# Designs tried in a protein design run: designed miniproteins, single chains, continued (3). Part 82

Each design is a single chain, and the fold is of that chain. pLDDT is the mean over its residues in the fold that is shown.

## One batch from the design tools (miniprotein)

Design m10839
Fold by ESMFold2-Fast:
Structure m10839 (fold): chain A 109 residues (1-109)
Amino acid sequence: SSDTVSTLLKLIDAIESGDTEQAISIIEENKDNKDILLVAAILSIILNQKVIYNKLIELNLDIVLEADILIGLYLINPTIARKQIEKALSSLPKHIRNRILSLLDDHQH
């Protein structure tokens, strides 16, 4: 929905800019939204945002483990990992998925 998209854009911006307090606030307000938590988990790993990652473990360990598996897969087989991430985020608009995948590509070592 447009509300979820607006929330995700604010969350992505907060995590990218290192605004940890804003990111945690958004995560806590949306703790029951698995899509928002999965995006937050993926970005916290990619951007090495340990405080956000640890907060997500407290809120939903299963989502964090899913993100860890997806990023681990990306390190070994980025083509398959990209498809699995697109599938996991299939409920989100294509432009949001593309932004997340672009961040993943830009931060791959």
Scores: mean pLDDT 87

Design m10840
Fold by ESMFold2-Fast:
Structure m10840 (fold): chain A 76 residues (1-76)
Amino acid sequence: VVNPSLVVPVLVKLLKHESESVRLAAASGLYELASEYGPHPAFAAAVEPLQKVVENDSSESVRSVARLALAALKRA
């Protein structure tokens, strides 16, 4: 069992990491948490950071996963 209140802030920080693979893992982690847990207050903190990634990240793969995570969080 993962605690979203502990994990979401770490994943949000990793969305700004210099490594593409780390940012991809962070976006994927947020997507998986949103899919698993449904509505949770901790997810509100991820919305703006994910929007920034969708708009500004240099990697199309990272942007694509961030779009999926953002969509899942809106339904959570």
Scores: mean pLDDT 80

Design m10841
Fold by ESMFold2-Fast:
Structure m10841 (fold): chain A 110 residues (1-110)
Amino acid sequence: SSELEEIKKKIIYNEELHIDLLDKAIEEIKRKLGDSPEAKEYIELLNEAKKLEEETREAVENDDYEKALELIEKAIELYKKLSESEDETLKELGKKLLEGEKEQRKLLES
């Protein structure tokens, strides 16, 4: 349906925005914390999130909505952890991305 095509485009666009936010967060953590063990841990977590977003986008582009929902649930769990970070920037990013993924899930379950 035309409604499904619009939902698909919206999800793909939002995943691209999430990837951009994650890339900016990685760069900010690198500048702020340098090569510290804490920076490495955060960058690893953010790269895992970026991979989930990229795989979700690919699944949606291939009309594999079951796989997309599974990946979204994994991203939700990761962003819950990020939203509990001691770093305020990562905590706020995690909250924003968590709400975004919940909206994506709602759209696909419609």
Scores: mean pLDDT 86

Design m10842
Fold by ESMFold2-Fast:
Structure m10842 (fold): chain A 71 residues (1-71)
Amino acid sequence: MSKEEKTLAELLVEKLGIPEEKAKEMASRLIDTFGSLEEIAKKTPEELTKVPGIDEETARKIIELVKEYLK
């Protein structure tokens, strides 16, 4: 895993309560699709739902979480 994938996976586990195996898969797919945490923070929930396994509610939470982390 890249450093960004690792960071995102840890945030998904700690802040959203997503199981470690799912969090790692989601983090990998998100970074592969968008490239970085900064790019994810710029996306809409609808853009994140294009990633398999992410619904609109989870997408909103991920965007808020990443924005908070980047402050």
Scores: mean pLDDT 83

Design m10843
Fold by ESMFold2-Fast:
Structure m10843 (fold): chain A 129 residues (1-129)
Amino acid sequence: MEEIKEKVLKVLDVILERSLKIAKKLGLSEEVIEEIKKIYEEAKKLVEASESPEELWEKLLDLAVEVVKNSDSSFVHYFMGMVLGGVAAVLGIPLEEVVKALESRIDDPEKLAVLIYGLNLGYELAKEL
């Protein structure tokens, strides 16, 4: 588990750094930047507290549902998607299974589409690390 945690934390750090650079270039509000940082800190806490890959994955799916429910920012949904994709790649979860899990939990098709877009990018990014 520790080796998986180290790799997941590294992927989360890269996703945050890249997302903050994009947010700055797009001139996104401080509120959106703070939401992204909050999601990063919550994901990091889940990684550190989880005792199994299965526990980590279920808790991250729950975090994604809460983020989609509580935020109307497409960039925040995109960032949450990247976090899920990056972690899924580290855990060896097939992209198709992640998409099915999200489709079963998220009823908003626009928010789901943005989340899946981020998920594809986060998954590919993690494969290069």
Scores: mean pLDDT 88

Design m10844
Fold by ESMFold2-Fast:
Structure m10844 (fold): chain A 84 residues (1-84)
Amino acid sequence: IEEARALLEKIREALAAGDIYAASLYLVKLLQYLESQAEAINADPELRQQLEALGEENAALLEEAIAASLANPEALAKAYAELK
């Protein structure tokens, strides 16, 4: 959960700075982190609820980050390539 919080703050900072590439990079990192935790999330109802609450608290931020990334497909593609 701390990694998800840290990545959300980095997304917020990147968007505030107008750095769409950095916002896309941290968004992809967040998605990869959540995928890596899928088994743990499925096995732990408390962790799942904490992540759901974090997602709800940051819904507007995530929607903005997704929209900005989709509007800048080159930045999103570069972010995916850089993360491997």
Scores: mean pLDDT 77

Design m10845
Fold by ESMFold2-Fast:
Structure m10845 (fold): chain A 65 residues (1-65)
Amino acid sequence: SLEKGKQQEKLGQQYLEQGDNSQAAFHYALSGVYYEQAGDLESAKQAYQKAVELNPSLQPFVEDR
């Protein structure tokens, strides 16, 4: 849901502030999945871009969606 997307985005931000880029990227990727499932494709795209920026190995995951 949209709310779950926002929750994962907040978790990603918290991990980023702690310097845990791997956990931050994971939660931003999950945020993208939830936004995509909710039909919010713009928020999903932004979340996926942030996840790939923090962890480039996630790029194939984003491209396969």
Scores: mean pLDDT 80

Design m10846
Fold by ESMFold2-Fast:
Structure m10846 (fold): chain A 71 residues (1-71)
Amino acid sequence: MTEEELKEKATRLLVELLLRGLISAETADAVGRKLRAGNPEAMELVRKAIEAYEAGKVDEAVEHIKKAAAL
């Protein structure tokens, strides 16, 4: 997954989790800021979240997103 592809998939995932009420707007904003800053730990956690979500593991994806927000 390229960095550009990761950012596009991350944006879609954050919007979808927000619309489902699974994450807060504060969590989504925190993750977005860290991705824009190029935080490598946040990018790794978000990559894991995307992979978990694509595998149907929604709860695991949410946990990775929350960890990224808390960095």
Scores: mean pLDDT 84

Design m10847
Fold by ESMFold2-Fast:
Structure m10847 (fold): chain A 83 residues (1-83)
Amino acid sequence: MEVTSDAAARAVVDQGLANHRTYSPELEALIDQLESAVANTTDPALKAEARRAIRESTLGLTGAEIRIIGLQIEGDDRYKELI
């Protein structure tokens, strides 16, 4: 789902931070929304919160699950924060 406003981006970040870092279709959808928030939000603080939420939500995931979600591992600043 595309995030089109800062209010929508904030709601997605709040949902992401509430996640238990277990792979599920709901987590996959939330990560897609968090990636949209990082790409489309102009607020640097909210971008940083979205990147943190992606990092925290993916800490329990395998590399295969990260690939299913569509995170770009090679050269991705979000993935660099996971290392």
Scores: mean pLDDT 60

Design m10848
Fold by ESMFold2-Fast:
Structure m10848 (fold): chain A 87 residues (1-87)
Amino acid sequence: MSAEDLLLRAITVLSEAAARSTDPAVKAALEAAVQELIRLGQTEKDEKRLLAKAIELLDRVLAENPGLDPAIRARLEEIRAQLRARL
């Protein structure tokens, strides 16, 4: 799976989580994370820096949102592990 495919998967999972969130603060945080990943994919030209920054963003999302649905959390952790494997 390419780095771009992993980034798109992270965007998809976070967008799904935002759509399902009933907490306005969590929803806003997840939507902000989606926009940051989209921007990162458009602006970061170096693949290893892109991977490192995407991992950092996912680490922040997981740390700051402990109440995330366990299935969504597991999917994000899997994507993060795959991003680290590509680094």
Scores: mean pLDDT 83

Design m10849
Fold by ESMFold2-Fast:
Structure m10849 (fold): chain A 75 residues (1-75)
Amino acid sequence: MTDVEVRLSGPKKPGQGQVIEDVAKKYGGFVSGLAGEGLGYGTVTVPSDKVDDFTKDVQKEAAKYGQTATVTVVQ
């Protein structure tokens, strides 16, 4: 398992707060913290071999809300 920090950037949109949690759940990961307006910042634990796939899906889902997602590996 690998801890990653996710940050959404852009104008806040209704419904964007589910992006981080929904993508984490899809990969069998879990969210250990969500913060910021529109829940645009989160710490997520995901399988280490899925970090790239998780990053791409977060970016794809964030784009639906006009957001740009950045993912930084912490551990």
Scores: mean pLDDT 75

Design m10850
Fold by ESMFold2-Fast:
Structure m10850 (fold): chain A 63 residues (1-63)
Amino acid sequence: DADARRQALFDRMRALLEEVFSADAAQRAVDLFRQQTDANGYSIAQIQAMVEALEARVAAQKA
């Protein structure tokens, strides 16, 4: 299910953002990204690449 895969990526993004931001700020960022994803027609592969880039940035911030 493509929608389930998309939701899992957004959930992962929220969890990563919560490591650096408050829960409210992380949720707002995910909501904005979801809106941009729908507006621009981002593929699951593009969303996954963005989540992987965010994961690398969060790891660097914590190092």
Scores: mean pLDDT 81

Design m10851
Fold by ESMFold2-Fast:
Structure m10851 (fold): chain A 63 residues (1-63)
Amino acid sequence: GGLEAARRGAELLAAGDLAAGAAHLLEAEDQGVLTPDQAARALDLAIVRGDPAAGAAAAREAG
């Protein structure tokens, strides 16, 4: 379900797998577990800001 996608997305971001992490967070957003703003914040931190650990933490707090 979406909660599992949010957790897996956070784990993948923390491991540095940005593409797979992003896909799982977008699945969690589609399932309504993350808001679009929560998903966007986690991805901004991980990909745009280059801080995958912060992105993963944001996803865990939201999910």
Scores: mean pLDDT 84

Design m10852
Fold by ESMFold2-Fast:
Structure m10852 (fold): chain A 66 residues (1-66)
Amino acid sequence: SDIDKLIAEAKAKGISTVRIPFRYSEINRSVIMSLARAGFGLVGVEEKPISSEQEAIDLIREENGL
């Protein structure tokens, strides 16, 4: 899945804390929970509105250089 690829790439780059450039919502819950379960720290850096789970994944990639 796209989230599994994101997790694998973040781990490969030695990322321990993922920077989150959007506000938590029901739309992005599964992404945030998957990152937390994978052992990442999470820090909010922006509160951008998002409309889809894929947008959340794409924004995390951009913010974290993935």
Scores: mean pLDDT 87

Design m10853
Fold by ESMFold2-Fast:
Structure m10853 (fold): chain A 82 residues (1-82)
Amino acid sequence: LSSLSREQQIEFLRKVIDELDKEKISNFSKILGELAGLLLYDLIFGKKSPDEVAESVGYRFPSSLFSSAAKTVLDYLKSKGL
């Protein structure tokens, strides 16, 4: 993500959110919107587990809810060849 322009990063994240919205996961879209600029890169390329990322966010989200959202994103990205 650091090699992409800010506009390209936003476009990529919007595409991920749009695909999750098709699955009727509106709450995950809100979570991803807040975390996208800080954590999605670590989830995709940093090889961190969803639980480790949830723990680093601390009290902002329940660990179980964040882990579920992160897993959904990772599963989606794996389906696209990540």
Scores: mean pLDDT 52

Design m10854
Fold by ESMFold2-Fast:
Structure m10854 (fold): chain A 86 residues (1-86)
Amino acid sequence: LLEELEERIRELLLEAGLSEREARVIALAARDLYLDSLENHKASPEEAIADVALLVRQAMLSLGFSEERAEELAERVRELARELLA
């Protein structure tokens, strides 16, 4: 499940126009954040998914993507994570 989440996030980021390296690093960071939120911050799965979506949004903005594109991709990641983890 977590490997599938990482791979599917990576695919979405590649589709959005990120490089292979950028997509891989962000997808791995998203997986790590999900686990950290659950294990160390007592987050619910829904809260951990929200943290992952926020990470993706901030990463897209830092790479120079528009607010609209960053929000669109963050919501796609949130939906994907709910499908895999709920």
Scores: mean pLDDT 84

Design m10855
Fold by ESMFold2-Fast:
Structure m10855 (fold): chain A 100 residues (1-100)
Amino acid sequence: SAELRGLQSMAGSAAWGTREIAEETRRIAEELAEKDPALRERAKELVEQAERYAEKAEEHFRAALDSDVATAREHLAAVLEQYRKAMEIHEEVERLKEEV
């Protein structure tokens, strides 16, 4: 159905966005660790958290591809929650970078 395809497309876009945020978080965290070695372990922790959110978003997107409309809506909501959590980690790594 068109509705199902729309939900799957939105879930895919949000999962891709979550991965992009995780990759940007890694880039900023690597710069942070080079500028302040004392923050290296914290930077690593933030990268690992962002990676887990990206992986969960990708899992929910894959599940949405093999689902009905109702289940696809639940998976889209789950992807959007992972995106929100990844954005919170990204904001934290940017905040730390501004303080060094």
Scores: mean pLDDT 91

Design m10856
Fold by ESMFold2-Fast:
Structure m10856 (fold): chain A 69 residues (1-69)
Amino acid sequence: MDRARAEELFREAYEKAKSLGLSDKQMEIVKFGLELIAWAGVRGTLAESEFPKAAEQVVKNALSIEKAS
């Protein structure tokens, strides 16, 4: 996907995660994960259609990490 589209998908996923009431630490984990998948999308490693599912997995992983302590 192109860079502009990856940036749009990043912002949409980040705002959605923020609306879920995640902690600041969880949001930092989400941000780094979303940056990684946005980069993969631009490089063609991740299809645009796969982005929402990958973003959902990043959010779930962030929630699981904080809950384990």
Scores: mean pLDDT 78

Design m10857
Fold by ESMFold2-Fast:
Structure m10857 (fold): chain A 74 residues (1-74)
Amino acid sequence: MANEEEIKKILEEYVKEGKISEKAAKKIYEIATKYKLSPQEVKAIVDSVVISGDESLVESMAKVIVNARKAAAP
């Protein structure tokens, strides 16, 4: 699917740049597919992880994004 491919490319670029580990990228990818996040939402989460160094925030951030989408959905 287009979103999954874009997310994979984003995570691969961050790993190549040494900003996150391959293990972190896999964890973020699993959460992104579980919560059906957009590539832009994944970029925001990855950037936050890079800045904070705390990968445990990934799932909490995904839940916040999903709840915000539910509030905006018909």
Scores: mean pLDDT 77

Design m10858
Fold by ESMFold2-Fast:
Structure m10858 (fold): chain A 96 residues (1-96)
Amino acid sequence: SADASRELVKEALQEVLGLSREKADEVLAAIEAEVARREAAGVTLSEEEELELLKEAIAKALNREEIADEELEAFFRRFEELLREARLARAAAALA
């Protein structure tokens, strides 16, 4: 579900970037609000624009001007691991 995916994003932000739960919520809310605003204007975000938006939201939450590409890459690796674990757990439950 969308809610389950949101929770995994927040978990990865907290584990990799050291954000509090409150700050992880703030990052996700900021991204969702900006995506909704641009969709309302008839604009489809490119992958580069989505990455820039994510970098900006994380930097703001950490009270920094920017974040390193390596930090963003570590976040995506952890998120992918959490998604894989969630999918495996779901498959195991379906077989039980």
Scores: mean pLDDT 79

Design m10859
Fold by ESMFold2-Fast:
Parts: sequence; C-alpha cells; structure tokens
Structure m10859 (fold): chain A 83 residues (1-83)
Amino acid sequence: MEAHELMLRARQLIAQGEAALREYERTGDPAYRDRAADAYQQAADLLDQLLKDYGHLLGDEGKASLQKARDEARAKAEALRAE
C-alpha cells in the first residue's frame, strides 16, 4: 500500500508538471515554468525514495523503468531551472 501511494503521487506530480509546462509554452508566464520545475523535482524525489525503499520488490525491469522515470523528471526540472 505504501509503495502504491508513493507511485500514484509521483505519477500525479509528473502529470501536474506536464500540464504546467504546456501552459508555460502557451503563455510564456514564468509562474508555470516554476510550477513545472517544482512538480518534476518532487516526482523525481518520490521515485528515488521508492527505488531506495522498495527496489527489491520491483525486479530488474521495474527498477529500470522507475530509474528512467526518475532521471527524466530530474532532467526536466534541471532544464527548466537553468533558464
């Protein structure tokens, strides 16, 4: 249950980041850029925590998938903050 809640929250944060990024691209409003960066950073942190605490439950394929998602979220947050 705990692992499922962390994964659900991380997915919600990624969706929030994507929505904010789309609004930033449409409006140019830096408030949406900041919201997108924050959401992606929080998602990356939760995915990193999930990997550390529950990695043994995921198997190799599950670990690789979450590592990729974590790294992508982190990279997006860093790119938005480097503006």
Scores: mean pLDDT 85

Design m10860
Fold by ESMFold2-Fast:
Structure m10860 (fold): chain A 87 residues (1-87)
Amino acid sequence: SAMEEQLKKEKEILEKFKKALDELYEEIKKLVEEGELEKARELYEQSLPSLEAALQKVLEATKDEELRKEAEEIYKEFLKKVEELLS
C-alpha cells in the first residue's frame, strides 16, 4: 500500500541519518584515541550545522510520530556521547 511504501521510505531516511551519526562518532572517537583532541573538536563543531540541517530534513520527510521521536533521540544521544568523549 501507499502507506507501507511511505513508512519504508521514512525508515530508510532514518537509517541513513543514524549511520551518518555513527560514522561521524567513530571518526571523532578515533581522533580522540590518537590524542588529536583539537582536530576532534574542530570536526565536531564544523559538522554540527550540517547535522542539524540533516535532522530537519529527516523530520520534514517523516510523518510517523514514533520515527520523528526516534530521530530526535538518536541526535540527542549522539550529542551527549560526543560531549562525554571530548570532556
Scores: mean pLDDT 88

Design m10861
Fold by ESMFold2-Fast:
Structure m10861 (fold): chain A 100 residues (1-100)
Amino acid sequence: LPGLITNVEAAIEVLERVLEKLKNGEPLTDHELRLLKSAGQAIADTARALGLDEVAERIEKLTQNAIDAAKKGDLETAIKYVEEMIRLAREVLDAVRAAA
C-alpha cells in the first residue's frame, strides 16, 4: 500500500498549501483550483479503494464546495471546507496504514 500512502500524503500537502493561501486572504489561481480538485479526487479514490464509499462521496462534495466558495471570494467558507478535507484525508491515511 506504499503508493496509496504517498498519494494521500501528497494530497494533504497540497491542501495545507491551499489553506495557507486562503488564511492569508489570497484568492486561488486557476492552477491552484485545479490542484485542489486533483487533491480531493486522489483522497476520494483512495477512500473508495478501501471500501469507504461514504467518505469518498463526502470528500468529493467538500472539494466542489471549497472550489465554489473560493471562486466566489468567500475565503472564510473555503477555509472551513479545506480544513474538513484535511481531517478526512488524515482519516483515510490512517485507514490505509491499518489495512497493511
Scores: mean pLDDT 88

Design m10862
Fold by ESMFold2-Fast:
Structure m10862 (fold): chain A 107 residues (1-107)
Amino acid sequence: MEEIEKLRERALEAARRGDPAGVIQAFSELAKLGVPVDELIRIAREAYELAKDNPEAVEGIIQGLLTAATLYPDPEERYKLLEFALEISKEAGLTDRPAGIREVERL
């Protein structure tokens, strides 16, 4: 529990600072700890609210969710993360960005 709280704080701090690498790292570590997908989605939503006016930080959140999805063995859990990443991409107006959308379409 304490480790999950620390990683959540790191993710939110990275999002607030506009640090995409920090967000990706925190989400990957949360996934490796086996945090429930719904909990990771909640953390990602909080991070998005802090970063929604910063496209680079939002891209970090999207990439963090895509990376975390590869660490879950359950296809349903992976799909939830991919769906949420796509929703954030649409809300942020990033649907025309070639790299992010192609990675989602390949999954």
Scores: mean pLDDT 78

Design m10863
Fold by ESMFold2-Fast:
Structure m10863 (fold): chain A 77 residues (1-77)
Amino acid sequence: RVSENKVQRVLDALEELLAEKPLHEISQKEIAERAGVSVQTVSLVLNVKTRLSEVNKARLVKLLTDDGIRVIKEALS
């Protein structure tokens, strides 16, 4: 559904934003703007409603572990 290239761009944007402020202050619109993708694409990636490579899934889990553990845990199957 979402290309691997767009997944990488979303994760790279989230990683950069996490260096600037905590996860709960980062909006999906801000991630979308920095990654150059739609807000819908960001939502699909963050909620794991699209297939992620093992490497990208591990990156997302690490980026969200401080705050978003519950979101990831339900969507990983």
Scores: mean pLDDT 70

Design m10864
Fold by ESMFold2-Fast:
Structure m10864 (fold): chain A 92 residues (1-92)
Amino acid sequence: DRRAQASAAAQAVAEFYEKKAKESTDPVKSKLLQELSERARRLSQSTDPADIAEALQLGEDLREYEEHGVAGAVRSVGRRLLAVGDQVDAQL
């Protein structure tokens, strides 16, 4: 089920950012990362085809980060969630 895959992918992305928010000692960074987590969580609950496609793309970006493990992939994930990659670069 593609919808179940999209939901799981978006949830994994939300959990990733929530963990990073909890690890941050900067309240501004923590807030931004929490906002990224909430956006991903909304995608995990959506039945809209566009949101399903976005969630699957975010899951692919997170897998790329896990496989290759570097800032470039983290920037890509942040850009899709915020549409502002430089903001994620400043906060992660």
Scores: mean pLDDT 67

Design m10865
Fold by ESMFold2-Fast:
Structure m10865 (fold): chain A 95 residues (1-95)
Amino acid sequence: MSEKEKEFIREFNLRFLKEGTALAQKIIREGYEKGLSDEEILKRVTEALEQKAVEIANELADKYGLDEETKQRLIERAKENAREFAEKLVEFYKS
């Protein structure tokens, strides 16, 4: 793994944890206030976190000058991590 890829992963994890958690908390709170089901809240959180992960991954891939192959692979991994994180956050806050 290149030094640039390592720096990407480190900065992605820090930004996604901070920005993703704040975004998820907002969606979960607003969802419960509106009387949405757990399933609807999970769907909204998952979609929002996946979009945020892609946004951060694109910004950091451009910042670190990653090639298209590496960029696409890291975006795919970011989406997978975002879906898993959404499930854990909704489970934690659903009650």
Scores: mean pLDDT 84

Design m10866
Fold by ESMFold2-Fast:
Structure m10866 (fold): chain A 84 residues (1-84)
Amino acid sequence: MEEYEKWIEEAEKKVKEVLKKTEGTEPPELSEEVREKIKEVGLEIEKKYGKEYAKAAIKTAVWAYMTEGLEPEKILEALKEEEK
């Protein structure tokens, strides 16, 4: 779980750097609720594909939320549908 928080922090820092350089806009801040949902995405991916894919999924979820406003809950819904 601490490992997931570190990946979220690394991704958030990278996204903030990119947005400042490319768009000059103030990036959105991740709420605790959003961080918890991103951790759930990572856990679901880790169960199916392992830690390397979980790390990629967490970083992608942070990027998608901060750039597109995509709620992590929508990613969780899609992952659950993939089993059917």
Scores: mean pLDDT 75

Design m10867
Fold by ESMFold2-Fast:
Structure m10867 (fold): chain A 81 residues (1-81)
Amino acid sequence: SEEQRKAAEQLAAALRAGDLAAAEKAADQLVELLRKSPDRDMAREAVRLIAQAVLDTPPEHRDAVLALAQRAVRRIQEVLS
């Protein structure tokens, strides 16, 4: 859905910026949207966007962004199980 795509894009943008609070909020929104309307293709796209954002994250934010990204990916996978 458009809402799921926007949430995934917001999550990726927040991760790229090292804004952990915004990333956590966007991850929560994406997980809830996927729980209400499961979409495996959108979930795979979200995981790809998250991975790309992590690669683009500045070194000073890398460890925290990686930890948040790992949690977000796990939550997405769990909601589709």
Scores: mean pLDDT 85

Design m10868
Fold by ESMFold2-Fast:
Structure m10868 (fold): chain A 87 residues (1-87)
Amino acid sequence: SLAELLEELFARIKEEVERRGVTTGAGVLAVLLEQVGELMATITDPEVAAAVGALAGRAADWVRAHPGISAEEALAQLEALRRELVA
């Protein structure tokens, strides 16, 4: 399901952020864009692709609007946006 796909995406982003020692929101955005790019290469359903793209776009815009934000704050916002898209 879309909810399971986005939960897996968020889990992978969090794991990569922790594994790489990312401390900034800009670093979280870079990880998000890498993981979304890999996921988008495997998606065949255009509605699922649109939902993943919407999450990535909203998250990117939010992080770019908040210079100096921490990785922890960026991850919390990503989780909030994920929950909104699957509600």
Scores: mean pLDDT 82

Design m10869
Fold by ESMFold2-Fast:
Structure m10869 (fold): chain A 95 residues (1-95)
Amino acid sequence: SVEELIKKADEAFQAGNYKEAARYYLKAVDKAMEEGLPLDEIVDIVARALVAIHKAGLENSEEVKPLLKAFLWLHVNGGPEAVLRATVRAARLLS
């Protein structure tokens, strides 16, 4: 479930395992998109995935591809404002 993937991601993030957290958040995004979860919930998970990718130093890795796919999905389903909300939320989590 999306909830179990988020739980695993949160546990990995709290333990400082940012790479593992990023992978679980990205799986949660894919599952949430597949299940048609509310846009705002998907925005939140994408923001958390972005934070985990940044903290893990994965900006030049394969994990960037599913993140870009998620941003494209947000743009198509919620406009550029949804993408902006995800990035702003990620910036707040990093502050």
Scores: mean pLDDT 87

Design m10870
Fold by ESMFold2-Fast:
Structure m10870 (fold): chain A 80 residues (1-80)
Amino acid sequence: EEPVILSPKQAKILQEANEELLKKIDELKAEGKDTPENIKKAADEALEKAIKRIEEEESDPEAQARAKRLLEEWKEVKIK
C-alpha cells in the first residue's frame, strides 16, 4: 500500500518522535517509573514536540492538519 501524506521531512519528524518516546520509556523502566501515567505523559510530550516541528516546517494549515492527525494516531497506538 502506498504512503499518502508525509513528505520525507515530515516522516523524519515522526521517526524522531518515535525514537525519543522509546528512549524515554526505556529511561522510565530503568528508574522503575514505567507507570501508564508516565508513559502517557511521555507520549503526549513527544506528540507536542512533533506537532511544533510540523508547524515550524509546514506553513499550509491543511498539510499541518493531516500530519497532526497521523501523529495523533501514532500516539494512540503507543499508549495502548
Scores: mean pLDDT 74

Design m10871
Fold by ESMFold2-Fast:
Structure m10871 (fold): chain A 69 residues (1-69)
Amino acid sequence: SMEERGLEAARFFRKLLEEGASVEEATKATLEKFGKPSEERQKILEEIAAKLREIGDQIEAELKARRAA
C-alpha cells in the first residue's frame, strides 16, 4: 500500500541521514528509489520532498549539535 511504502521510504531516508548524507542527498535518493512517474504522484512526491527537507534539516542540526558536544 501507499502507506506501507511511505513508511519504508521514511526509514530509508532516516538511515541515509544517520549514515551522514545531507538532507538534499537523502531526499533525492529516497525519491529515486521509491518514486514512480505519474502526474498525480509527482505532485504528491514534491509535497513530501518539501516536508522531508524541513524534518531532515532539524535532524541534521541535532546530529551536528550532538557531534559538537
Scores: mean pLDDT 72

Design m10872
Fold by ESMFold2-Fast:
Structure m10872 (fold): chain A 96 residues (1-96)
Amino acid sequence: SMLKEEVEKKLKKVEEELKEVKKRVEEMKKKRKEMSEEAQELVKAAEEAVKAGEKYLELAKKSSVEEAKEYLEYAERGIYVAKGEIDAAEELLKES
């Protein structure tokens, strides 16, 4: 019962964090013309990481509690990578 509650809580947190980082990626994509090629590549990498995270979140929703835990860990890694990439892109835009 505790594992199920932990997975449900983590699923909601991952869903909210994916939504937030996806919005940051879309805002940076609007500034593409103001970005260096390096910043554009970082935004693209962040977008790919978000897509991977979304894929693992959908797999978690369709899986057993035990499998969902593993998929949510992969989704969290996707979020971590996406945040790092978008933070780097924002710093490059600021320095330009």
Scores: mean pLDDT 87

